# Designs tried in a protein design run: designed miniproteins, single chains, continued (4). Part 74

Each design is a single chain, and the fold is of that chain. pLDDT is the mean over its residues in the fold that is shown.

## One batch from the design tools (miniprotein)

Design m14717
Fold by ESMFold2-Fast:
Structure m14717 (fold): chain A 64 residues (1-64)
Amino acid sequence: SAAAIAKGREAIATAPEELLKLLQEIGEELREIGEKTEEYLKKYAEAKTEEEKEKLREEFKKEA
């Protein structure tokens, strides 16, 4: 909800600098996970055989 997002922004704005650095690192990790997930979903949607799908699942498990 908009209220939950607003509370989250306020908490970040009032956080100490050390905590802000940790939140930045977490944000980068989440970005990488999102990018790898999007790539996996695109490849999986294009796969036509069960063998290709299983190979993609195994590779994704190694990365994520």
Scores: mean pLDDT 74

Design m14718
Fold by ESMFold2-Fast:
Structure m14718 (fold): chain A 50 residues (1-50)
Amino acid sequence: SKNEEIIKILKKLAKGEISVEEARKEIKKLTGIEYPDELLKELAKDVSSL
């Protein structure tokens, strides 16, 4: 599902494997939605605690 792919991208961001700009571009490519960098950083923190 798209949600699983988004979580995978956010986990990579949380680990520092990709930049927030790269995470934004990948999520936009999957969903057609461009999220603010601040929101992506908060979501990455939430996902890293799961």
Scores: mean pLDDT 81

Design m14719
Fold by ESMFold2-Fast:
Parts: C-alpha cells; structure tokens; sequence
Structure m14719 (fold): chain A 84 residues (1-84)
C-alpha cells in the first residue's frame, strides 16, 4: 500500500505541474498528458485503497482518490476550453 500511495502522489504532482504549464502555454497536448497521469494516479490510489492495512493508509488512499478526481475534472475542463 505505501509504495502505491507514494507512486500515486508522484503522478499527481507531475499531473499538476503539466496542467499548470498547459494553462500558461494553452497547450492541448500538455493538458491531455496531465489527464492521463491523473487517471493513472486514480487507478493506483484505488488499488492502495483495496490493500490498505492501517487507518492511516486508508485515509491517505481516500485523500489521493479525491485529489485525482479533482485533477481529472480540472484537466477535462481545460481540454474542453482549449478545443472550443
């Protein structure tokens, strides 16, 4: 679980940076990359949730699931804005 949580956190950080860069540069490509990373982070966070053995791991996994969903929504919104 800990390794899945750490990997999900790293992917979310990378997705956030790509999304910020996509907003600055108006890059549809970077926005789509951010979406893909956020979706992968969600998958890892969901796996971490299933294999969580402690309350701390469970709470971290839930927080990461929510953060990933938020980033997916932001990335999808930006993609729609840039494609319009």
Amino acid sequence: AKKLLEEAEKLLEKARELLKEAEKTKSLEKAKEALELAKKALELAREALKVAETKEELLRAIALVLRAIGLIIEAERLIKELEA
Scores: mean pLDDT 85

Design m14720
Fold by ESMFold2-Fast:
Structure m14720 (fold): chain A 61 residues (1-61)
Amino acid sequence: NKELEELAKLLSEKYGLDEEKVLKLLEGIAKGDEKAYEELAKLAGEEVAEIVKDVIERLKE
């Protein structure tokens, strides 16, 4: 989960979002929660959400 915490920090700094909220969304995406993905897309944009999902899937491998 260190990788998710670091990613949440980077996204919160870049997009001016709450780090704790972003971390919750990243944890949800890692568990396959489609709603978490949709919420991240609303906050940071669909393209960013897609890239983040790809990164999280690679971290599981």
Scores: mean pLDDT 80

Design m14721
Fold by ESMFold2-Fast:
Structure m14721 (fold): chain A 77 residues (1-77)
Amino acid sequence: GNLHQQVGNLVLEILERIKEVGKTDPELAKELEEKLKKVIEEGIEKGKKAKSPEEAYEILLEKLKEFEKELEKKIKE
């Protein structure tokens, strides 16, 4: 599979979920958007040390998957 497309698709899925949260809890949605930005920035920073573009995208994808799990937990609180 194309790792770049997987990263893009997961970011869009997370953003759509945050948008749904924002319909009932706009403050939580704002917090989640700020956390997503930090996750992406940290993924990009770690990706700069990767041996290949594929490894860089794998690092970012892993961080996004971890954030998705945190997002699910916070929505249930």
Scores: mean pLDDT 82

Design m14722
Fold by ESMFold2-Fast:
Structure m14722 (fold): chain A 110 residues (1-110)
Amino acid sequence: MITLTQSPSSLTVKEGETATINVTASKPVDSKYVRWYKQKEGKEKELLIKNGSERVEGVDERFSASGSGTNFSLTIKNVKKEDSATYYFAAYDPETKKWYYSNGTKLTVE
């Protein structure tokens, strides 16, 4: 079982700025078992990043993910109003064979 702490829980940035979201895992996570999701109000979760840092086809290059071991981050450069959403981290635990999701970060772009 993996406990995930994502910070901040909410973040307001101005259009054109950079947003950074951080996650700490309770135990080391192999990067191949790391995903990041975007969820807009009333929509399904959209996969942004897989295998730690690999953008899914069609995801803007403004989105990047980094980190290893227990510390991970998602960076959104040159934020647009369309980036206003809740962002979630997910980690797979091969011992339990389950995905664990963070509580997310609500991003508001002004």
Scores: mean pLDDT 89

Design m14723
Fold by ESMFold2-Fast:
Structure m14723 (fold): chain A 70 residues (1-70)
Amino acid sequence: SMEDQQKRNQLIAEGEKVMKQVLDKVLESGDEDLADAFGETLLKYSQAVFWNSTPSTLQDIVNQLKSLLS
């Protein structure tokens, strides 16, 4: 539906903002474990976007990205 497409687009925009924050943290800290976790989650994010996954799946992945900032 158009509502699901709009929700996905909002989650993609949020995910991109969070990704920039995680990338900055990786670059500043040099934390290899954080870099590995970021890379794995980024791959999941890219696959979910490419395969047009549900808003709930994208929300879970965005939440995983946010957890890397804590």
Scores: mean pLDDT 87

Design m14724
Fold by ESMFold2-Fast:
Structure m14724 (fold): chain A 69 residues (1-69)
Amino acid sequence: PKPEVIMAEAEGALHVMAASIALRQGDLEAARRHYEEAVRAYERALALDPENEAARSALEAARRELEAL
């Protein structure tokens, strides 16, 4: 994949990890913000590579986590 797609997926993954850390600390506002950023990053990855199944799955998972907050 293009570097831009790799970077967008990496940004999404980093925000998912940050959201998990925030949840462990009880910071629901930070967790929500990080999941929102993860969603944006994965949406960017899909805009650059619409057939990226990994990005699609990650986006769906991040949206599901955000809905649970």
Scores: mean pLDDT 86

Design m14725
Fold by ESMFold2-Fast:
Structure m14725 (fold): chain A 82 residues (1-82)
Amino acid sequence: AMGTLEPTTVSSLSNILLKGDFGDVKSGEVYLNGKLVGTFLALSPTEARITLGSVPPEDGDYELEIKKDGKVVAKGTLHYKR
């Protein structure tokens, strides 16, 4: 089953904690608006850490997708504000 992510507002994307229902998602790649930006690691069934190698260029809402082996396994929305 696809995991669900709670909407999160962040001003720093180097390391963020994310809450949601991830199902069996343990790890993956993080995509914002279809671009690879970082990595995802589940800490528990309801908490995860995202490490991003790049910040979004502008404030706004970004489609956050977690992919594993090229498949979307979890998705949600990330709100970025400087």
Scores: mean pLDDT 74

Design m14726
Fold by ESMFold2-Fast:
Structure m14726 (fold): chain A 74 residues (1-74)
Amino acid sequence: SRQALADELLAKGDKLFEEGKYELAVNYYRGAIALDPDNAEAYDKLGEAYEKLGKTEQAEVWRKKSEEIRKRKA
C-alpha cells in the first residue's frame, strides 16, 4: 500500500539521518511525503535534516508546514 511504502521510506530516511547522511535522508523524507502528504512527522524530520545541512530557512518552511497539517487534523 502507499502507506506501507511511505512508512518504509520514512524509516530508511531515519536510518540515513542517524548515519549523518543528511542529503540522502532529505530525499527519503521527500519520498515519504509524496506518498503521504498529511504526515506532519515527516515534515518535522525533513526540517531537522535541512537544519543539519545548515539550511535554516528551508528547515523553518517545513516545520511551519508540519504545524499547519497538525492544526488541520485537530
Scores: mean pLDDT 87

Design m14727
Fold by ESMFold2-Fast:
Structure m14727 (fold): chain A 65 residues (1-65)
Amino acid sequence: SMERIKLAQTIVEIAKEEGKPVAGRLLGLKVMEEDLSPEEVRKLALELGLSEAAAEKIAEAREKA
């Protein structure tokens, strides 16, 4: 859906700001493939090496999608 695409783009931009574009692309693809909750997205962001601050921003973006 368009909402999932926008969420994936937001994730990629947040990850780029931390110098981790590969992590952003991987998480964006996961969000496109699976209906992940905000908590699940936050946990995956941390597992991929994103900061707690970035993970929280991504989880909030997911909640609004």
Scores: mean pLDDT 83

Design m14728
Fold by ESMFold2-Fast:
Structure m14728 (fold): chain A 63 residues (1-63)
Amino acid sequence: MEPSLYEVLRAELRREGDVLFGHLEVRALRGEVRIEVLDPQGRLLGTLELREGEEGRFEWRTG
């Protein structure tokens, strides 16, 4: 089993009509972690860049 680079603390998705709302909380366990959130068209909604031991939160909406 490979060592995990990050830990997901919370991941929630909610849909209201054509709009998707999300919430992501992540802890970096090893090294630097970059997380990119994309919409269904591949457009960048946001990035979360964490150093080892840091926690980050990101909320997004699409539609």
Scores: mean pLDDT 75

Design m14729
Fold by ESMFold2-Fast:
Structure m14729 (fold): chain A 100 residues (1-100)
Amino acid sequence: MFSEEEKERARELNLQNTIDYAAALNKEVYEAHKDAGRAAATGKAGVDYVKKGFISAAKQLKEAMQAYRDKHKDNKSVQEEAERGLKEIEEALEKKKEEE
């Protein structure tokens, strides 16, 4: 069966759309803080993806967040929001794994 594998590849290719969607879901936070708001919105979307069972997409979002943190190493607010979001996604992933 290839259906789930094809869906996972499609999710991987949609990381940019995922980040933009995450920003839209938290528009107020995104607009208030730009870079830091984007990190915060992405973290919230990652947790939501785990809750919905989009585990591959959530893991890819975690990788994108790590890359985003590296890109903004000199921005303390981005570092703090990215670390918080990464921790929340990881905790959600561990909890979801225990349910399955």
Scores: mean pLDDT 70

Design m14730
Fold by ESMFold2-Fast:
Structure m14730 (fold): chain A 74 residues (1-74)
Amino acid sequence: ELKEKAIELLKEALKALEQGDVDKAMELIREALKLAVQANDEKTKELLQKAILALSRGDVEKAKEYIEKAIEEL
């Protein structure tokens, strides 16, 4: 259940980034990160932290890469 919710949030985050809505993507990634913490999923947590850092630096493509890897890891 937590895994399915995290995947849906991350898919929405990718859609937000495609539409140029970085703020919405950041909120969705943070919610997915909370679920990864609850699930004790260290790999997904690390990838989502890297995605947040990439977005804070304006690197949208690198953030998308980390989000896609997190979806695959889930």
Scores: mean pLDDT 86

Design m14731
Fold by ESMFold2-Fast:
Structure m14731 (fold): chain A 51 residues (1-51)
Amino acid sequence: PMPELSLGQIAAVVGILKAAIDFSRKYNTVSPEELRRLEELLRELERRYEE
C-alpha cells in the first residue's frame, strides 16, 4: 500500500532532503555510501510527485 501524502508535503520533504544532502556533502557528516542512499531516497520521493 502507498503512503498517503499531499503534494505539498512531498515537496517540503524533498526540499528538506535536498538541503540535508547538500549540507552532508559539504561537511562530510555522513559516509559516501550513506550519502548515495539519501540521494536514492530523494529520487524515490520525487517519483511520487510527478510535477
Scores: mean pLDDT 73

Design m14732
Fold by ESMFold2-Fast:
Structure m14732 (fold): chain A 90 residues (1-90)
Amino acid sequence: AEEAARRAEEAAERAKEAAERGDAEGAGRAAVEAALAAARAAEAAGNKEGILRAIGLALRAIGAELDGDAEGAAEIAEEAAELAREAAEE
């Protein structure tokens, strides 16, 4: 759980850096990675609602990438990192 939370935080940081460069593809890719890490953290905690939330974040991240929304992708990655942190604490 803690490992997955750390992975989500690293991915969120990469999404933020990509967004600062205007790289929507890089930010979206990192946001999907953060959401998948959050899903793993929620799964390890036995939190089915957290898994569904993480899947929703991954789909939103794909949407942001397709829309060229680098800033939106970075925000989604931050939400995923927070979800992963919550799951690791439970």
Scores: mean pLDDT 84

Design m14733
Fold by ESMFold2-Fast:
Parts: sequence; C-alpha cells; structure tokens
Structure m14733 (fold): chain A 63 residues (1-63)
Amino acid sequence: LVGKICVALKDVVGPTPVCLSLKKGDKVLVLKVDEDGNVLAQNLATGEVGLVGSSDLEVVGDA
C-alpha cells in the first residue's frame, strides 16, 4: 500500500483529530501502514494528512 494512490469508497468523518476525513471518490497517497492496519495517508484534494482504515480505500494506481 505504501506509495500507492487509493480512492475513498465512501464518505468518512474522522472521530479524532488524527483521523483523515474523506469524501467518496477522494484520492489519497498512502504514506505509511501501521501494525493495526491503519493507513497514514494524504488527501490529494485537501492536502490533509491523517489515519484512515484500509477497508475504506481501494488501490487505483502507483504514485
């Protein structure tokens, strides 16, 4: 997943300040994956960086 471009499968509202909020169809760059399966990603539309669940993302290409 690191270095991949993913698309958000649904609207996601982060429950904490460290969580990334996404709209369905937003593209993100995967920066890191933690041991719990949380993805640290940058939303390419907003420039925001945060944690998102890997199940909320679909890989669409390479960065």
Scores: mean pLDDT 75

Design m14734
Fold by ESMFold2-Fast:
Structure m14734 (fold): chain A 62 residues (1-62)
Amino acid sequence: SAREELLKLIGEILRLIGDIIELERELEKETDPERKKELEERLKKLEEELEALRAKLRALKI
């Protein structure tokens, strides 16, 4: 149902936000330039996934 899909999307969005916050904290503590680049690439990927889920959420509210 649309309600179940909505709740699942909200849960996925909240989880991604949590993962992004944790990764940002890890990036702040990282001193190795190579690892910083890897963390920045992972963060960008998570931000892209979050944007895709937000687009799906917007589509469901039409």
Scores: mean pLDDT 83

Design m14735
Fold by ESMFold2-Fast:
Structure m14735 (fold): chain A 77 residues (1-77)
Amino acid sequence: MTPEQRAAAREHLVAAIKAVRSGNKEEAIKHLQRALEHAKDNPEVVKLIEKAIEAVKNGDYDTAIDYINKALELLAP
């Protein structure tokens, strides 16, 4: 991943956490999908984002935030 792709993915993952915390399922999924597009070259991150999307769809918001945080850790400098 380029540094620009990492930054964009991180930005959308942070926005997704904010949306999840506000109970905005639609916005959370949109941000996770945008993060997925920027992170597509990193299979470990892709897997975590896909798990986060599934958790949001199921209403498992705490689980979704845990997966998003794990993805953010892998994208840390």
Scores: mean pLDDT 86

Design m14736
Fold by ESMFold2-Fast:
Structure m14736 (fold): chain A 75 residues (1-75)
Amino acid sequence: MVEERIREIEEEAERATEEALKLSPEEQRRAAEALRRQAELARELAREARARGDEDLARVYEEAARAAERAAERL
């Protein structure tokens, strides 16, 4: 179920962000850079999924991109 998958992504991102906030500032910066790269990749995958007619998968990737961006902003 797409809603359940999106919820799992959001919960995982939340937990990972909380753990990352306990890292050094340098490690947080590296984590934020990695998250921004993940968001870019997720958006590209969402476009590819949509091109294949897979709207559900596209929504999952779009939500993953948003979760990664929000996590990067919190770091």
Scores: mean pLDDT 80

Design m14737
Fold by ESMFold2-Fast:
Structure m14737 (fold): chain A 56 residues (1-56)
Amino acid sequence: SAAEQLRRQIQQLVNEITAESLRAIAAEMEGDRKKAEEYRKKIKELKRKLEELERQ
């Protein structure tokens, strides 16, 4: 169903946000500011997509 497809897309985005967040934390702990910044930018983009889906 359309509701199942939407739930699956939301879950995939949540999983990606979680994975990128863990990578950002690891990069920060290693002192790799550039990589941490790249992961934070990706998280921001994924969160925007999640907000767009949640409005449907």
Scores: mean pLDDT 86

Design m14738
Fold by ESMFold2-Fast:
Structure m14738 (fold): chain A 80 residues (1-80)
Amino acid sequence: NREELNQLLLQLAQIRKDNPSEKTRKAVSLAARGLLYYDSGDYEKAIQLFKEALKLAKEAKNSDLVALIQEMLKRVEEAK
């Protein structure tokens, strides 16, 4: 659903603006790419990208980004 995708992308953009670090920017970029694969039905690629984004978000100590990526990962796992 493009509306859900757009809302998640907006949330990622807001987190990046609120906590701008190199690791946060990389995590947001990976999560956004993961959402595009999720939207196209490539769940395996989406999961790989979300897991890498989650690792970077944890290293950045960005709890909001960690929570958002975990929710995205859960949705992809449930869609399989």
Scores: mean pLDDT 83

Design m14739
Fold by ESMFold2-Fast:
Structure m14739 (fold): chain A 71 residues (1-71)
Amino acid sequence: KEKALELMGKAVDSALAGNREEAQKYLEELSKIATPEAVEAAKRAVDAFLQGNTEEGIAAARRAYELILKA
């Protein structure tokens, strides 16, 4: 749970920095320990931040954190 939250944070930080390769690495690590639904939301957040869509990125990130916390 705590590790999933840290990996999600690192994926988001990498996406905000424009580092697609690092963001993808953290998403792959997250996929080993989080539910498919949480990983899907995390991927949506990463893609939105990489595209500069901050509002959509925040909404998707909140959904991913919610799903991780419920697991």
Scores: mean pLDDT 81

Design m14740
Fold by ESMFold2-Fast:
Structure m14740 (fold): chain A 67 residues (1-67)
Amino acid sequence: GPAEEQGRRNLEVALESLKAGDVAAALRGLQDAIELGVEPELVREALEALKAGDYERAIELIERALE
């Protein structure tokens, strides 16, 4: 539905932001995706990895959520 489509778009933006080094934008995108309920376990794990500074793990989890 529209919420899942918007959440998926927020994950794509978060992934590109993180690859570009914009951690603040990536964090916002992941938080928005959680609010929309897209892949909640993977997105929460990605958010925790990002907060811990594990950017490689965060990227891997976002890419997996987008499969």
Scores: mean pLDDT 83

Design m14741
Fold by ESMFold2-Fast:
Structure m14741 (fold): chain A 58 residues (1-58)
Amino acid sequence: EATDLAIKGLLALDKGKIDEAVELAKKAMEIDPNNPAALEVIKRLEELGYKEKAKEIR
């Protein structure tokens, strides 16, 4: 499910696996574009300075 993918993305961010988090959030957004957990991955990427990677998900 979209939420499960997004949660895995958040865990990947916690481990510093930025590219993995981006791909997981992209898959979550393909299933549910308004998924709150996927939007949280995007927000955290922007806060960490990965604004271009966050834009790739949207």
Scores: mean pLDDT 80

Design m14742
Fold by ESMFold2-Fast:
Structure m14742 (fold): chain A 58 residues (1-58)
Amino acid sequence: SAADRRALLEELDRLGVRHHLAGDLAATERVAQLSRDILAGRVSLAEARARLEELKRV
């Protein structure tokens, strides 16, 4: 849903800010790439959620 997509993008934005402030450029870019993939429709919401959970583990 649009609400699920918005919530996922908001969580990604917060994660990206955390990695950027920590100086982790590679993690920041991975978060940014996932956001671009979601907005372009290249990944499903389920795939995006799984990738977000992986990114949270670093």
Scores: mean pLDDT 84

Design m14743
Fold by ESMFold2-Fast:
Structure m14743 (fold): chain A 74 residues (1-74)
Amino acid sequence: SKEELARRAEELAEQVAKETGNQSIADAGRRVAELMRASDEEGAETLYRVFEHEVNRILAEYQRKKAEEEARKA
């Protein structure tokens, strides 16, 4: 359902925002969830796939930079 996808987007965004310390990701997740709720089912699924991909990319970049920073402290 659109509501379930919107909720998942919000939860994913909050998890990544918490991990990265970047609250703007959680804010983006809420906006995307609003767009999902305003879309049809196919539109909501497309928005979720795009958002999930982008958020996972941001998280992977953050984790890479964090690992590099920790290596410099050693």
Scores: mean pLDDT 83

Design m14744
Fold by ESMFold2-Fast:
Structure m14744 (fold): chain A 68 residues (1-68)
Amino acid sequence: SASEQLLRATNLLLSGTGKATIVTSDGTVIEVDASNVAQAIGAVLWMIGSGAKSATVKVGDEEVEVEL
């Protein structure tokens, strides 16, 4: 479900180290600090508000796709 995907993406953002990359289905890319809670929450809100159909959150070799 979308809620499970969003929870997995949020957990990946909070459990990572270094840079996290978020790519939306429209090709927009942002980088955030993976272990920074404020940046992680801001990134999640940005994804939801973007109007994109989906987003992929990448931290190191791990990735989670979220349907929006």
Scores: mean pLDDT 75

Design m14745
Fold by ESMFold2-Fast:
Structure m14745 (fold): chain A 77 residues (1-77)
Amino acid sequence: SRAEALKLLEEGEKAYKEGDYEKAAEYFEKAASLLPDDSLERARALTLASLAYEKLGDTKKAEEYRQQSIESLRLAG
């Protein structure tokens, strides 16, 4: 549900603040999977996943999630 996704975003943000970027990425990915493709919340989750992967040095995944975030934002209007 959307409520579950928002809780996962909160858990991911906490992990990110604690420096656990791997765990943060996992939470953000799971949150994105629970949100509609055309939602602003999904775009946010994908942007946060991209930032977490940048911290991990995974530039390919970071760019993939950045592009997915842009597409979700486009679909949201």
Scores: mean pLDDT 87

Design m14746
Fold by ESMFold2-Fast:
Structure m14746 (fold): chain A 60 residues (1-60)
Amino acid sequence: EYEKLKAELDELIAKLTPEQQRFLRGIKEKADELIKEGKVDEAIKLYRQAINIAKMLLEK
């Protein structure tokens, strides 16, 4: 399930400006660290937050 969120986030990030890409990649990197620490639920929460932000940035 988190792999699907990572893929969706990567696709959305590719459509954003360089500044927005750097910001969202920072959140993704933090979520990736949480996965490595075994904090899967916290990582999923961060991926979902990043996806929501990316979707809002793509609207207007």
Scores: mean pLDDT 81

Design m14747
Fold by ESMFold2-Fast:
Structure m14747 (fold): chain A 64 residues (1-64)
Amino acid sequence: SAEDEALALVQQGGAAAKAGDYATARAYLERALEIDPRNRLAQHALAELYREQGDEARAAALAA
């Protein structure tokens, strides 16, 4: 299902972020939101990633 595919992408994004590969992490999380635009896990993970990179404006947009 779209939810299962999005979850797998969120997990891969989390693994990439733990490895310090933030560009790859962002790509996985953005893909998860393409498949499931209202996926709260992907939105939250992307917001955290943007906050860690100092992009508060983009993080806030995902929380709205």
Scores: mean pLDDT 82

Design m14748
Fold by ESMFold2-Fast:
Structure m14748 (fold): chain A 62 residues (1-62)
Amino acid sequence: MEITVTQTGTTHTVVAKNDEYEVTLTVDGVSEEEAKKAGEQAILDKVKEELEKLKKLLELLE
């Protein structure tokens, strides 16, 4: 995963991406490190949701 943080004034724009997914977050009033953690969490959550959804559809057929 690649995480890019850009600061504009008091706002951090975080772009987290891998080969399949991209998530963009805007956070204000936090540190760059906190912004990076938020971005990493968001992309990991997205990947987990997609994997669990596919697995449930194939195995549980709901």
Scores: mean pLDDT 75

Design m14749
Fold by ESMFold2-Fast:
Structure m14749 (fold): chain A 86 residues (1-86)
Amino acid sequence: TQAEEGLRLGEEGLRLGLEGVRIGAAAGSIAAIAAGAGGALAGIGGMIAGELGLKGDEKMAQEGLAEGRAGLAAGRAGLAAARAAA
């Protein structure tokens, strides 16, 4: 379902953001850690929206997918920013 896809995309965003935190921590860069953490938090948001979409109506399922996509995009951006800052 759209909500299940949103949940999966949010989970991927979380993983990418956490990788950014790991890179930043290894480099001793607060900016890189913050960028990764931002991406990870957006991923969590996508996951929450996906879970709510699974329990809600079709509109909520569509919103869960949209938020999951946003979480993935933010996770990717956070990882890229963390790599650049490290």
Scores: mean pLDDT 84

Design m14750
Fold by ESMFold2-Fast:
Structure m14750 (fold): chain A 66 residues (1-66)
Amino acid sequence: FEEAEELAKKLDEESKKILLEALEAARGQSNVVKAVALYDAAKELKNAPEEIRKKLLEIAKRLASE
């Protein structure tokens, strides 16, 4: 989850806002809720670099597996 916050710093202003809002909404929730929030944010980040979206999906998958 902290890795997703680091990735937000590499995004454009609009994509960064979308990701940070999703992270804040999921803060303190279960790993499953955090995973869903990251997955939904990754889908919404249409203009973000593909590498960053793939990293977000990897983090979401890891959280869902815990």
Scores: mean pLDDT 76

Design m14751
Fold by ESMFold2-Fast:
Structure m14751 (fold): chain A 63 residues (1-63)
Amino acid sequence: HTAEGERLLREGRLAEARRAYEAALADQPSAEAHRNLGRLLDFEGDHEAAARHYARARELDPS
């Protein structure tokens, strides 16, 4: 799912990339998936949603 999201993002298919990242989170929540979705939301201008995903990523990977 995450790899698919990255491919879609490179192609400029933002909505499909978002769905791929959301599917990855629903299947197996991970810090990387949250960071990727956060970056996508930030790029789209949804800074509030991006911040929530960044916070969740830190909780899952506090390193």
Scores: mean pLDDT 74

Design m14752
Fold by ESMFold2-Fast:
Structure m14752 (fold): chain A 80 residues (1-80)
Amino acid sequence: SDLKAKARELAEKILASPEPGLVLAQELLGLAREIGAESSAQTLQEAVTEFNDPSVPFVTSLSRVREQIKKGAEELLKLL
């Protein structure tokens, strides 16, 4: 129950932000994995992987990564 409460608070915080950070996304990814929210975890992992890809122009990847982080947070909230 504590893990689900933390995941809900963090996901809501991410969705309230216009610019969710990678640190919050990585923390939510860890919680999603612990809860067994495989779909949300995969979406968040893809966002983290794209952010860390040096072959993709930063400006182009940043907006897409932010959108993927928010999608992962929304998917997780539906399961809580």
Scores: mean pLDDT 79

Design m14753
Fold by ESMFold2-Fast:
Structure m14753 (fold): chain A 65 residues (1-65)
Amino acid sequence: MKEEIKKEGENILEIGKAQAESLVEDGDYEDAVKVLEAAAKKIEELGDEENAEKARKEAEKVRAL
């Protein structure tokens, strides 16, 4: 169960990062932040606080651009 939650959290994080990276390249920083914040919320709801924190840190990096 813990391993399944972590794998799902990692998958959501990877997809969110890839989508946000594409949006950043297009200059859509606001949408990139929204994608990462949505990913963080979904990961946290699964119980994977570690990957949720990683997603929030990625959103903060985009906000700094």
Scores: mean pLDDT 81

Design m14754
Fold by ESMFold2-Fast:
Structure m14754 (fold): chain A 94 residues (1-94)
Amino acid sequence: DEIKEKAIEAAERAAEAAREAAEQAKDESDRELLLHAARTIEFLREQAKKGTPSQAVNYAVGALLTAARAFGKVDPALAAEMVRRGQELVELYE
């Protein structure tokens, strides 16, 4: 199922981005926030794998929004990119 695969890939990329941002974070509080976001995104990714295509899209959007919130102060451009990826995924499903 192509839409489910794309949803899972989007969540995986969000988790990778959160981990990479955590490694580059200079502030310990920001690093802990990003690591917590990465764990939440990984949980949502695993739920996406177990769900229907519709559920997978919803979980992936949740993962991308979690990443966007964590990036908001550290990298506003990356936060905006996560929101855009979520919008594209919803449009692809609809």
Scores: mean pLDDT 83

Design m14755
Fold by ESMFold2-Fast:
Structure m14755 (fold): chain A 64 residues (1-64)
Amino acid sequence: SSAELSRKEIEAAIEAMKEALKKAKEKKKETGKELSLSEFLDIYNEEYEKRLKEIREEFEEKEA
C-alpha cells in the first residue's frame, strides 16, 4: 500500500541518518578532522538513495 511504502521511506531516512552519523564519527576518530556539511550530506544522500532503491524494488516484487 502507499501508506506502507511511505512509512518504509521515512524509516529509510532515519536509518540513513544513523549510518551517516556513524560514518562521520568513525572518520573523525580515524583522521581527527570534522566532516564538512557537504561531505556529510553526500554520505547521507548515498545511504538514503540506496535504501529507497532497495525498498522500491522489494515493493515492486511483492506487487508483481
Scores: mean pLDDT 78

